# Designs tried in a protein design run: designed miniproteins, single chains, continued (4). Part 50

Each design is a single chain, and the fold is of that chain. pLDDT is the mean over its residues in the fold that is shown.

## One batch from the design tools (miniprotein)

Design m13829
Fold by ESMFold2-Fast:
Formats: C-alpha cells, structure tokens, sequence
Structure m13829 (fold): chain A 113 residues (1-113)
C-alpha cells in the first residue's frame, strides 16, 4: 500500500541520515588523527570538528524536512502512487547525499592545508 511505502521510505531516510552522520564522524576522526600526527595547530582540528558538527546538523534538518514533506504530500494527495512517494524520497536522499559530499570536501580541504 502507499501508506506502507511512506512508512518504509521514512525509515529509509532516518537510517540513511544516521549512516551519513557516522560517515562524517569517521572522515573527521581520520583527518584529525592525521593532523595530530603531523603536529597541526589545535585551531585546524577545531575547524574540522565544527565543519563536521555543522554537516551533521544540516543532515538532521534535511531529514526532518524530507519526512515532513513526504507526510504533507501523502495528506494532500491521498491517491498518490507508491512510485510518486519513492520519487519524492529519492529527491530528498539526493539532497542529503549532496550535503554529505560538501561536508567531506570541506574537511579534506582543511586537512590539506
């Protein structure tokens, strides 16, 4: 049913967001470990920590916006197809993926200085 697909897609969005935040934590931890080994200034380490924290907050915001948008779409379009729900979910997943990629790029750029 369309409702079952909505619930499954919301679970997928939440699971993806948690995995994405874990990925950012791992990327930041790896960059910080390399910088500490190289004797980098504490201010550079703090900048990476702040970028990772901002990235995770952005992922949480985009995920809650996606869930709200999916719920509103279903309420306003009760005859919506399972495919329309999946397509809307895919658009939101792409926005979350872009946020993750942008955050990783910023961490890598800071670590390369």
Amino acid sequence: SARAVLEAEIATLRGFAEGAKTTLDNVAAKAIAALKAAGADESVIKEIEEVAAEGKERIDRLTEEAIADLRRFFEENPEASEEEIRELTAEHLNRIIEAVDETIKKIEEIAAK
Scores: mean pLDDT 91

Design m13830
Fold by ESMFold2-Fast:
Structure m13830 (fold): chain A 76 residues (1-76)
Amino acid sequence: MSKEELRKLIEQFREAVKNKDFDKAIEYAKKILELPEATPELLRYIADVLKSINTPEGKKLAEEAEKKAEELYRKR
């Protein structure tokens, strides 16, 4: 709900990626995608990181993040 919640999820996502806990990274990325505070720039960053982890679930979620970023950018 708040900008603080988004910030905490981003930190958790980065930590999960750093620790190679890709299941948790995907879980946090999904939560970030659901937040209305997620900017197109943030969603593109998440997508790029998800592509780098090289899992089928990560690649699919990266495509969803990119699509949402484009939709939000157009809505602006």
Scores: mean pLDDT 80

Design m13831
Fold by ESMFold2-Fast:
Structure m13831 (fold): chain A 72 residues (1-72)
Amino acid sequence: IEKLSKEELIKLGEEYYEKGKKYWEEKKYEEAREYFEKAAYYYEKAGDKKKALEAEINAGIADIIIGVSKIK
């Protein structure tokens, strides 16, 4: 298993969080959810529980929007 430093994990979390925000602004909520989930994973692994929770909340909101948009 490749071992990343705390700083590298936070940087990956930030990169994925920014990708999630980009897809959110483009209304690509499935991609936004995926990247927010990846951001939360790396923030949690880094021990940044607040940022991990913020990313999980954004992923959850994206999931709700996806669910609503698929009601036909």
Scores: mean pLDDT 82

Design m13832
Fold by ESMFold2-Fast:
Order: structure tokens, then C-alpha cells, then sequence
Structure m13832 (fold): chain A 62 residues (1-62)
């Protein structure tokens, strides 16, 4: 794994953590916005896009 790949995974994890914090605070709109931003940010990575889409669906279901 390259340093760039590791940094990207860490950055994606920060998006997941921020969305989780927003959901715990009851801020579903913020969690949705974070998930949508993650889809755009990581659009070139199909695995991360799939994970971000799952996060978006979880936020929308909350």
C-alpha cells in the first residue's frame, strides 16, 4: 500500500466519523451532506464510492 492510498483511507474514515457524530447529534441533514461530499471526493474510487453510498442510505434511513 502506498502512502497516498493510506492517506486516502484515513481521509475517508474521517468522513465516516464526522457523519456518525452528526447522526448521534440528531443532525441527519449534516450527515447526508457529509455522505454526499464523500461520494464526490472519492468518485474515482469505486470501493469508496460504494461505502459512501451505503453511508448515505444509512443517514437517509435515520
Amino acid sequence: MSEEELEREVEFAMYVMRAAVALRAGDTEEAIAIAEAAIEKFADDPELVAEARALLEEARAA
Scores: mean pLDDT 80

Design m13833
Fold by ESMFold2-Fast:
Structure m13833 (fold): chain A 86 residues (1-86)
Amino acid sequence: MKERIERLKKIVEFLKPDISEETYEQAMKHLEEAEKAYKDGNFKEAADSASKAVYYIISQFTSPELAKEQAERFKKYMLEEAEKEK
């Protein structure tokens, strides 16, 4: 989970010139919330916040409907990984 959040932060930084300032700010805000939740042991909140960042980024390049589907799938994978690490 931690490595996925850190990797996603690097991807958002890399994409900064290609996305809107609003999308960048919202994505980074949600990733910082995800990192804090992870440090506090709140894995469900961490997965939810990270999935919101994915939604903002993917909606910039596709549609809100597809972005929602991708964000929900990402959240599921993050939660499954957290369960397997126990």
Scores: mean pLDDT 80

Design m13834
Fold by ESMFold2-Fast:
Order: C-alpha cells, then sequence, then structure tokens
Structure m13834 (fold): chain A 59 residues (1-59)
C-alpha cells in the first residue's frame, strides 16, 4: 500500500545521498557503504550490487 511505496521512495533518496557521498570518498568506502545498505534493505539489494559492479568496472 502507500506505506510500502513511501518506504521505497525513502530508500531511493537514501541511496542517492549515499552515492553522492561515495563520489567524494574512496572506491573502497563506497563499496562498503553500498554493501551495508543493500544488506539492511533487501528491496534495494539489486541496486546496491549494480553500484558495486559499476565501481569495479570504473576502477
Amino acid sequence: MEAERQRTLDLNDEFGRLAAAAGRGTPEEAVAALRAFGERHPEVASAARMGIAALRAAA
């Protein structure tokens, strides 16, 4: 229902903030942060894994 949609929007906002912070830190810190976020929020685990793969490809 609306609560589940709001949670997804909140998680996307958190993910965007995390990605912006990761761009200012080291790739290792970015990978660790994305992994922790995906473990905490299984609904965004796929997005976290894709982010980690993109960082590895860019390295």
Scores: mean pLDDT 69

Design m13835
Fold by ESMFold2-Fast:
Structure m13835 (fold): chain A 84 residues (1-84)
Amino acid sequence: RVTVLEGEGTLAYVLSPRLDYREVHLKAGESTEDLEVAPGDVLHLISVNGDLTVRIERVDAEGNLVEDLGTVKLEKGVGVSIPL
């Protein structure tokens, strides 16, 4: 799960190796849908419109926090890759 802490913009994201591209407009306090992940997956994030500060979290099937993967500052047009 990815949650916007600061800013507003369009977040594009993909899980490799599946390469299922997703795009969502988010503002502070909003989150992506929960993505099913496997060990060794990599989450690729880019802010298409605006600068965003996001929190990345692993959650269980009930939405409970399993692991806090950290906070990332996304500059407009700069991609970041997070190993899972």
Scores: mean pLDDT 75

Design m13836
Fold by ESMFold2-Fast:
Structure m13836 (fold): chain A 59 residues (1-59)
Amino acid sequence: MTVDLRELVEEAERRLAEGADPEEVARELGKTISEKTGLPEHAALQLARREVELLLERL
């Protein structure tokens, strides 16, 4: 199955809108990206944190 990064981002946005902790959302998103793409956890976490920052700016 092709990695659907859009669904992962939409889930993160939904969790943030529900009042989830941004750092916790970033950690979970980063772990999922790492598992699905094979990126090292630290690189996936950096991508996840950047995405969470952009999502917070849009809320």
Scores: mean pLDDT 77

Design m13837
Fold by ESMFold2-Fast:
Structure m13837 (fold): chain A 65 residues (1-65)
Amino acid sequence: AERTARGYEEVARAVEEKGLTADQAGALISRLGGDADKFDKRVKELGTGPEGVAEAARQLAEEAR
């Protein structure tokens, strides 16, 4: 659980620091063993812009703890 949470935190950081798109963030989540489908659903709820994408990853990190 902690490893998965850290993976989501790294994705949120990459979105904020490197400007990853929602598609790039979802691909990274999948590679790290996270739930890309759950992430895509959360992004659709929060917004597909950088702020919504980063927030979706942060929420999934918190839920994985």
Scores: mean pLDDT 79

Design m13838
Fold by ESMFold2-Fast:
Structure m13838 (fold): chain A 60 residues (1-60)
Amino acid sequence: STKSLEELIRFVEENPEETRKLLLEAGLSEEEAEAILNSEDPVERALALSAALFKLEQKR
């Protein structure tokens, strides 16, 4: 479940819809998830996914 920053950037680029679903499952709103995915900064998008994955790992 731990991914490098480069792997997270690639994942978001290749899987934008899956990234959106993970952000929503982590508790972000539809509007927040859309704003993140529309960000021009690939690092910002990857860090948001990383935070979402961390939060989901804390939910059992």
Scores: mean pLDDT 79

Design m13839
Fold by ESMFold2-Fast:
Structure m13839 (fold): chain A 55 residues (1-55)
Amino acid sequence: MLSEEEKKKMEKAKESIEKHVLPLNPELGQKALEAVEKGDLETAEKLGVLGLTLA
């Protein structure tokens, strides 16, 4: 897990992924959510970008 600030940022990333990435690319959106849950914010961001660009 990252710092408290990173943890809050992860929650916001999760919400963004659920609202914007999951509807456009459910598979990559789900993987991005899993990365957030595991504390891999960089991986979550990369997967979110891929989901948006591949949608």
Scores: mean pLDDT 74

Design m13840
Fold by ESMFold2-Fast:
Structure m13840 (fold): chain A 80 residues (1-80)
Amino acid sequence: IDQQVQQTLKEFSDLVHEANDAMLKSTDQKKIDEIRSQLQTLAALQRQIQQETDPQQIQQLIDQMNSQMRQLNDLLSQVR
């Protein structure tokens, strides 16, 4: 589970960098606001994962975070 947590958090870190780059290059304020909102949701999930001690709950949070990261990546592909 720790390896999965580390992998998911690394992928989120990479995605944050990509999202920041996309926001700098975009002039679409609505898309920038959507990206910002998605990043806030992901940051909250990261915080929950780091505070959770139940392996089943951690797995559910990882699955949710991976799903949200996929949605953000789709949004980023529309901006870039």
Scores: mean pLDDT 80

Design m13841
Fold by ESMFold2-Fast:
Structure m13841 (fold): chain A 61 residues (1-61)
Amino acid sequence: TNLEETIEELKRLAEEYEKQGNYGLAADMYDNVAFALMSLGKYDEAAEYSERAEELRKKYE
């Protein structure tokens, strides 16, 4: 689906920002992945990405 393609693009962007040291932007992209996964009813996967975003913000602010 188009939403699945969007999730993959958001994951790619999150990884790119993380590699660049832009941890805040990476966390924002992971939150967007989580919200998209929630829209698909994939709540367990969404929780994992939301937790990753919180970890990045907590460590790097």
Scores: mean pLDDT 84

Design m13842
Fold by ESMFold2-Fast:
Structure m13842 (fold): chain A 93 residues (1-93)
Amino acid sequence: LSEEELKEIYAALVHMAAALAKRMTTDPEKARLIEELADYSIEKILKVKDVETAQKIANLAIEGIFRIAQADSLEEARKLAEETKKKIDELVK
């Protein structure tokens, strides 16, 4: 597999995780946060130069997505989304 194909696979894994996580919640605002985090992460995965960084972003995104779905409150879900985006931003520097 090429590095470009590996990035596409990592992006697909994030998309699949978001689809699954949205089924774990009945809260439309949590579903929105999951979708926004997935979209944000996929854009970064496709734009980074190296596959190692793309994999790290995918791992953070998938973990964050499932934590948002399982959050006890919408406030906690928003905090988890923000913290995950911040960690991703540190990787793309």
Scores: mean pLDDT 88

Design m13843
Fold by ESMFold2-Fast:
Structure m13843 (fold): chain A 67 residues (1-67)
Amino acid sequence: MEKVEREGGELLMKGQSDAAKKGAELDQLGKKREGTEARFSGMKQANDDVQELMAKAEKAEEEKKRA
């Protein structure tokens, strides 16, 4: 009655769909790790800028208090 061909095709498509979903999940995990590393690199550069900005802000506040 029902064609075995349809069931075989559906099973193959489901396997391929599951593989694609797993691939997308793996890609997202890889991107998350890469993003964290890029963030750490950026934080190192930003930390230097923040330190300079903090020193400048402290100096400006003291000058404003005296002026």
Scores: mean pLDDT 66

Design m13844
Fold by ESMFold2-Fast:
Structure m13844 (fold): chain A 81 residues (1-81)
Amino acid sequence: MVLKPLTDEEKPLYDYVVERSRELIRSRPGIRGFLEEKMKTKEFHEKLYELTRKLIDEGIKTVEELKKLPDLDSRLLKVLD
């Protein structure tokens, strides 16, 4: 299945998801090296893309709305682990 391309308005949502994932990895020094290598994989970036698409489908349209999600970090940790 070809994933629908992100629009210019949706791309900042993906960029924020990626940056927040990096912050969560930096907060976990015991497994940081493993997670940093995992972040270099296509499969990991595909999962972040799929999460971003799911959030958009749930009605998230802006980075401000992403920051207000109480479960964003929990969703990202599930992708990272």
Scores: mean pLDDT 74

Design m13845
Fold by ESMFold2-Fast:
Structure m13845 (fold): chain A 60 residues (1-60)
Amino acid sequence: MDDASLRLAAEIAEAEGRRALAAGDLETAIQNYKLAAELYEKLGDHERAARLREEVERLE
């Protein structure tokens, strides 16, 4: 996956996680936040990845 496709995938996963959290779907929110964190880390966005991992820990 190129960097542009990887960033789009990360943004989609984060957005899906946010929507799931707003709907009370904790399992889907955790799954999408974990995916987004992995994708942001691959992009070198360590701060955003760390923030999403902290959110996962809060929800678990």
Scores: mean pLDDT 84

Design m13846
Fold by ESMFold2-Fast:
Formats: structure tokens, C-alpha cells, sequence
Structure m13846 (fold): chain A 90 residues (1-90)
């Protein structure tokens, strides 16, 4: 319940372009579940939009490692693509 609520709060903040609140909510979600790939991808996206490319790289790299360990080919593709976008923006 708490993890789901924090992810929903983070998405609502992200959709409102409130990236600081989105980062706080997704970080709180990851404190409860450090392996939550969706929260890591969303945290990375919020950090990227906030201009924090180091935080975005860390979040997407962690999501990629976990997705590979889980055999989630879709999450691997998404995380790899987002890492390429961060590298292009540097």
C-alpha cells in the first residue's frame, strides 16, 4: 500500500512537472523497495528533467542491472535507451 501510494504520488508530481516532489516520492518508494525497476526508471526520468544527469545515470544503470538479473527484456531495452539519452544530453 505505501509503496504503491508513493509511486502514484511520484507520477502525479512528474505529470505536473514538479520534478523535486517526484524525486522525493520515488526516492521514498525505493527506500521501501530498492529493487523496484519502475520506481528506478521514474526516478531517473525525474532527475533527467531536473537536469541532474548524474542521478539519472545512477538510477537508469541500477534499473538496467536489476532488469537484466530478472530477465525482463522490455525493462532492459527501456533502461538502455534512457541511458543513451542521458549520455547524448551531457
Amino acid sequence: AALKSLNEQGKAAFDANDYASAIAAFSAALALDPSNVIALLNLGAAAFNAGDYDAATAAFSTALAIAKAQGDSVAVAVASYLLALVNAAK
Scores: mean pLDDT 86

Design m13847
Fold by ESMFold2-Fast:
Structure m13847 (fold): chain A 62 residues (1-62)
Amino acid sequence: AQIELLKQEINDLGKKVDEAILQNPSKSEEARILLEEANVLFAKGNYEGALEKYKQALEVLE
């Protein structure tokens, strides 16, 4: 269902963010704040909000 697809996208995007943090340590603190916000939203069941925050974290690292 839609939630299963969102969880898969979040997992895949999270891996990309982790890799990008390793390549850009100077931006890692800002990205980690966004990841913390994403994890809070995920825990609350707001998967769409979590996905948006993961995308923002990746954008900061690019």
Scores: mean pLDDT 79

Design m13848
Fold by ESMFold2-Fast:
Structure m13848 (fold): chain A 62 residues (1-62)
Amino acid sequence: SVEEYKKKVIETAEELVKQGFSREEIEEKLQELITKLTKGLSEDEAQEIAEAAVLKISELLS
């Protein structure tokens, strides 16, 4: 489940970058997605998903 959520967040980040959204807009949209996906998860699991998003944004936007 956590791995599937990480994959979805990574794929969404890649799609938003391709669509030409700014770093700020991408971070805002991913924050909304993470909040929805991590309802009912532990704090550690939610943090792991959020970290995957941050790392992917940094990779894609250099």
Scores: mean pLDDT 81

Design m13849
Fold by ESMFold2-Fast:
Structure m13849 (fold): chain A 59 residues (1-59)
Amino acid sequence: ALEEALREAEKALEEAPSLHVLKAIIALRNGDVETAREELEKALEIRPSEHLKRALELL
């Protein structure tokens, strides 16, 4: 689940660079699910993405 969320977040970053997605990836690598969720939600608010939504659902 966590590793798959990380993979989806990395795909979202490849589609559109975002500081919030980068922060989410760093949080996921540290096992900080709550920070990752907050940052992914912020990224989704700015730009909708299936990869971001999927990453959030996997958390």
Scores: mean pLDDT 80

Design m13850
Fold by ESMFold2-Fast:
Structure m13850 (fold): chain A 101 residues (1-101)
Amino acid sequence: LPVPLSVTLSPASATVAAGATVTLTATVTAGAEDATVTVELFNEEGELVARSAPQTVAAGETKTLSLTLTAPAEAGTYYAVARAETAGGSAFSAPSTVTVT
């Protein structure tokens, strides 16, 4: 069977100070195409509030990526999702809960 595009994100939860650096680990399996991987942070309203710099995983590779973003200034509950994109489609991780205090 061809290996499908997949992405997982860890840790499942993190607590950080407002404005602090958040580092998340994405494990990405690229299928037949090169994948571009970002982590996107959403508030409870589904609004995008932060995005990591993109990183690339070559076709056929499984790679563990360290992805960094800055926590918002507003305290609250946020959701981080790793997004892997190819020319032919995209895959998303389960969300990680980021609590900003």
Scores: mean pLDDT 84

Design m13851
Fold by ESMFold2-Fast:
Structure m13851 (fold): chain A 102 residues (1-102)
Amino acid sequence: SEEEIREKIEELIKLLEEAIRLVREGDLDGAIELLVEAIRKTNEIHELLRKSGLLTPERQKLLDELDYLLSEAIELVRAGDLEGAIEKLERAIELAEELLEL
């Protein structure tokens, strides 16, 4: 349902905000665990949109960009580039907010 999709996007945004907090606090393992969960949420949102006939080209593009940014953020955290990781996650939050408004 549209309500379930909205709820999962809001959950995704909260996971990303918490991941940024953990990166800033130096809990890199905790941040990676939340980012893996965020990728799982992105996949659930994709599947719900597909099953509901709501997977538009615009929504597909945002989901593809989200997956890419989250994967890059994990690599940056692992490399110790915390500033780069936060920049990718802040952009991911912007895309998730865009997805929520569609």
Scores: mean pLDDT 89

Design m13852
Fold by ESMFold2-Fast:
Structure m13852 (fold): chain A 81 residues (1-81)
Amino acid sequence: PEELRRAAELLREAAEKLESIGMQDVADTLRKMAETLRELAEKVEAGELSDEQREFYLTLARNARRVAEASLKIADAYQKA
């Protein structure tokens, strides 16, 4: 559950950064992704998932973190331009 929560937090940070540079639609999309991952983290923490579902959510968290990191790089490049 921690990996999903960390990915959600990074997506929220990326959304705030993108919003600050005027990319509101993208920021809104990342915020929705963050909420979804937070809800999934709560379900994982409740222990109601199979081992294969848990592995799927770990993969999802890793991909979401990658998206957040890429979004932050884009925001930083835009601010420097």
Scores: mean pLDDT 78

Design m13853
Fold by ESMFold2-Fast:
Structure m13853 (fold): chain A 69 residues (1-69)
Amino acid sequence: VPYSERDTLLALGLIAASVGNAKAVLRIAKQLVEDGDYEGAQRILDAVRERAKEHPELEPTVKELEKLL
């Protein structure tokens, strides 16, 4: 299956969300929104929301992602 640039960004964003890298998550999600991949950005938001349940320091990141969408 050929990877698009957006598919690569989504994969990197999901990895960043899985390790709680808020800075990388915000940069990647913003790029996906700018590229028109709102579905990819939403998937990253959903992943960060799940992580924020155990890591409340990620709440500001969730808020910033919600503003982008």
Scores: mean pLDDT 78

Design m13854
Fold by ESMFold2-Fast:
Structure m13854 (fold): chain A 79 residues (1-79)
Amino acid sequence: GPSFEESLKLKLKEAKELYDIVKNEDFPGKEEYGEKALKLLEELKKYLESTLPESEEKEKILEEIEKFEKEIEEVLKKK
């Protein structure tokens, strides 16, 4: 399909870039980058779960996404 692989790569790259900002930087608006990353990862996870058949590659990508979601949530946690 025309958009699947390209969209997947671009969204993962964008989420990783947002994650790096949230993880390593501290500035006003940091939470907005984290929220954007979480939304992108959630949309990507739903897309992968509904579009790809079960495979080792799919499982690996989903595990990577869930890892990023958890790490972003931990960084955004105000405690």
Scores: mean pLDDT 72

Design m13855
Fold by ESMFold2-Fast:
Structure m13855 (fold): chain A 62 residues (1-62)
Amino acid sequence: MRRIAVLETAADILEIAAAFNEELAADPSLSEEQRKLYAEQAEADRKAAEELRKEAEELREK
């Protein structure tokens, strides 16, 4: 039970971080280099969140 809650919470935090980084990646006041880094980080955060949610789902079946 606790582990599933921790994984879901971590995934939620990563999704919030990804959304924030996506906003920064679209900010025209930032350099192209900075926007590229934020876009890459947002993709990594989205992927990590998806992996954590899959792990939580696997644990629910036990």
Scores: mean pLDDT 82

Design m13856
Fold by ESMFold2-Fast:
Structure m13856 (fold): chain A 55 residues (1-55)
Amino acid sequence: MSTEERLLEVARRLQELQERYAAETDPEVRARLAEEMERLTRELLELARRHEAER
């Protein structure tokens, strides 16, 4: 269940960043949010693959 908990936590954080990115008008802040979103997206994909492999 640890991988499921981490997957949900990362997914929630990614959703929050996506909402901030959509509402943000400052291009520099948006660039930083995009970098963080890319990092979390990679983490989410890795966790999702591990979760599926364990089922």
Scores: mean pLDDT 79

Design m13857
Fold by ESMFold2-Fast:
Structure m13857 (fold): chain A 77 residues (1-77)
Amino acid sequence: SEAEELLARLEEAVAAGDTEGAAKLALELGKLAVKNPNDKEALEAVERAIELLEGVPELEITLGVVQLMLAVAKLFS
């Protein structure tokens, strides 16, 4: 799925130290969940992304935005 592909790319970007790429991928995954709030796989992928971003201090602002996006998605699911 698109959510699984985005999460896999995010994991690779974080492992590579690609902070800019990781931020863009995490935001894209969050946007996907907001657009498709009934897609449980997208919601689960965002929750996993949040856990991953919590380990990266440079992505603190991105983490906050993605957490807000997940909250919005859950309001419409």
Scores: mean pLDDT 86

Design m13858
Fold by ESMFold2-Fast:
Structure m13858 (fold): chain A 88 residues (1-88)
Amino acid sequence: DAVELAERALRDAELALEAAREALEDPETKATATGATAVALLAIGALFEAELALKGGDERAKELAERAKELAEEALRLAKEALRLSSL
């Protein structure tokens, strides 16, 4: 279960970074895209902590993976919003 949460967080963070990179080319959406990139990097950091906890048998692994998922989902939301605005 913690592994599934971590895998989903990684996918969302990767998608957020890809979308944010595209939106960074538009000066009007650059600030939102920069914010999305920052949150995605925080999600990757939380994923690293979750992976270390999983390898160490730490019961906090699930909590850390859930934090990574929440950060990745927020990053993806911000990145999608930046892309939507750049298409208007």
Scores: mean pLDDT 81

Design m13859
Fold by ESMFold2-Fast:
Structure m13859 (fold): chain A 74 residues (1-74)
Amino acid sequence: MDEKEFEADVYLALGEIYLAIGKLDEQRGNKESAIEAYKKAIELFRKAIEIDPSNEDARRLLKEAEEYLKKVEA
């Protein structure tokens, strides 16, 4: 594993954490915090894809985070 692959994995993991935080905040009725968490997740997944464009998990999770953001902003 080179430094770039490891860096992409770190961004992916952080994105997953923020996506989970967003879902929890949404369940608690904290709409503003949920929006912030989903936006951070999207940024992190985009960085993971930039470093490793072949990472299908990052692309799938980016779409999931974008869908959650769209629904909470509606």
Scores: mean pLDDT 85

Design m13860
Fold by ESMFold2-Fast:
Structure m13860 (fold): chain A 113 residues (1-113)
Amino acid sequence: MGVLEQPASLTAKEGSTVVISVTGSEGLLSSGTVNWLQQKPGELPELLIRNGTERAEGVPSRFSGSRSGNTATLTISNLKKEDSATYYAVASGVIDGKPRFIFGPGTKLTVVD
């Protein structure tokens, strides 16, 4: 069973671009799918990106996902103060013949002026 590694926290300025990377253990992401969730303070987690690259309905185009080998990335361009949130990578797939979800530890993004 694999694990996901994310940076614990990032600070970025309004209007800049941030890249949040996740790496799987043991090549976990090389054949897997990564979803990205956004959890704002006091709110339920929302799906941002599914299947590595597909934006969920209503998600702005400034959010994008990509994958290269065992690394998946969430890119947020033109940062807004409301993007301050915890971002979770979630790998999904069939492991040992069962559907499984592996959650990253989350990255706390703080957007400053």
Scores: mean pLDDT 80

Design m13861
Fold by ESMFold2-Fast:
Structure m13861 (fold): chain A 98 residues (1-98)
Amino acid sequence: LSPELLKEIDEAMRLISEAVNRVSQRNLSEKSLQNEIETYKKILEEDPNNATAWINLGNSYYLLGKYDEAEKYYNKAIEIGDEKQKEEAKKNLEKLKK
């Protein structure tokens, strides 16, 4: 094999590896976040006054890029939470505006 062909093969292998790693990381993160969402939704079915679960649900949607859902759940935490939970939810809500 020529040195030029070896360089092309190395570059192609690097690009393939990088693409595979990005897809794998995205799929693992998305699946993990979807599992967390299911868990927090189940918690909230049992205790809808759990403001921490509302905040965590919002955080999971934020990490998925679903900002409208994240805002909805942070606002729910602000509505029912204690002073500390309201402050945390408001801080997280501000991240959606940036």
Scores: mean pLDDT 79

Design m13862
Fold by ESMFold2-Fast:
Structure m13862 (fold): chain A 80 residues (1-80)
Amino acid sequence: SPKLEQEIKELLKKAQELAQQAMNETDPEKIEKLLKEIKEVGKKIVELLRSQGTPNAQEAAELLEKEMEKFEEELKKKIA
């Protein structure tokens, strides 16, 4: 669906903007808030990808989950 593809694209943009903010932030509390928002947006993208029921969308969802996990680990190291 073109509407679904547009929604995924907009959520990916939002996730990138939040990730950039988190990388530039130095306050641990603000980083934790941004991380929560990134995880919520990422979960929504994964749900939309998995709802497509195609092997390509499933693979994209799995890659995004792994990428989000790595990003969370990097941010946690920054505030530890």
Scores: mean pLDDT 85

Design m13863
Fold by ESMFold2-Fast:
Structure m13863 (fold): chain A 109 residues (1-109)
Amino acid sequence: SKAVELLKKAREYFENGDFEKALKYLQEALDIDPGNKDIVREVADLALELVEKGYKEAVPLATRAAIQLADLGEYDEAMRIADKLRELGFDKEAARVYIAVIIKKNLEK
């Protein structure tokens, strides 16, 4: 799929230290296939790796991907990303993910 090709390019740019291009390709992959949990998880994980490397510009994408994981029912994965964002000092972004998980879980009861 095109999203898989974009993820491969994002990882190649990440490994070469081109974090700006890595982020752009991750954003495109999520936009193309937001309903695919495997694509969304990979976007969330790579965006979080960018944040851990100090590329704070990836924080909005990591947050968006984690909320999308919650929307797809992947609560444990969404919570894992939120916990990491909180540990890195992004308390507001982590709170948005926690709220999304709580809302989604309560709507499916």
Scores: mean pLDDT 89

Design m13864
Fold by ESMFold2-Fast:
Structure m13864 (fold): chain A 58 residues (1-58)
Amino acid sequence: MSPQEENDLLSRIARAAREAGATPEQVTRAVSALQRGDLEAARAALSPEAAAAVEETL
């Protein structure tokens, strides 16, 4: 995947999490986990509502 496509996806995920009420710290942890390919850690970093919003974006 190109760096630009990856960066666009991560930006959309960060926005979805923030709109669902995630804190900046939770967003940072989720994005870092996704960059490692760790979907479980990303979901665990967020509230259930924010995790659902991120999954709808994917």
Scores: mean pLDDT 76

Design m13865
Fold by ESMFold2-Fast:
Structure m13865 (fold): chain A 61 residues (1-61)
Amino acid sequence: MVEERLREARELLDRGQVDARVSDALRFVVETVLVKEPRKEWEDRVRDLLRRIGELEAARG
């Protein structure tokens, strides 16, 4: 489910873990779900996750 995948990705990023599950969840939501059913709530969560990934990668160098 979208909610489950987004929650799992957020939990991983909250732990500072940029895991393959995070990229898989984002790809599934963006490429499969949002193209058919664009919901602002899910778009906002995706944007937050992408921002967190960028912050973590920048912090690591």
Scores: mean pLDDT 78

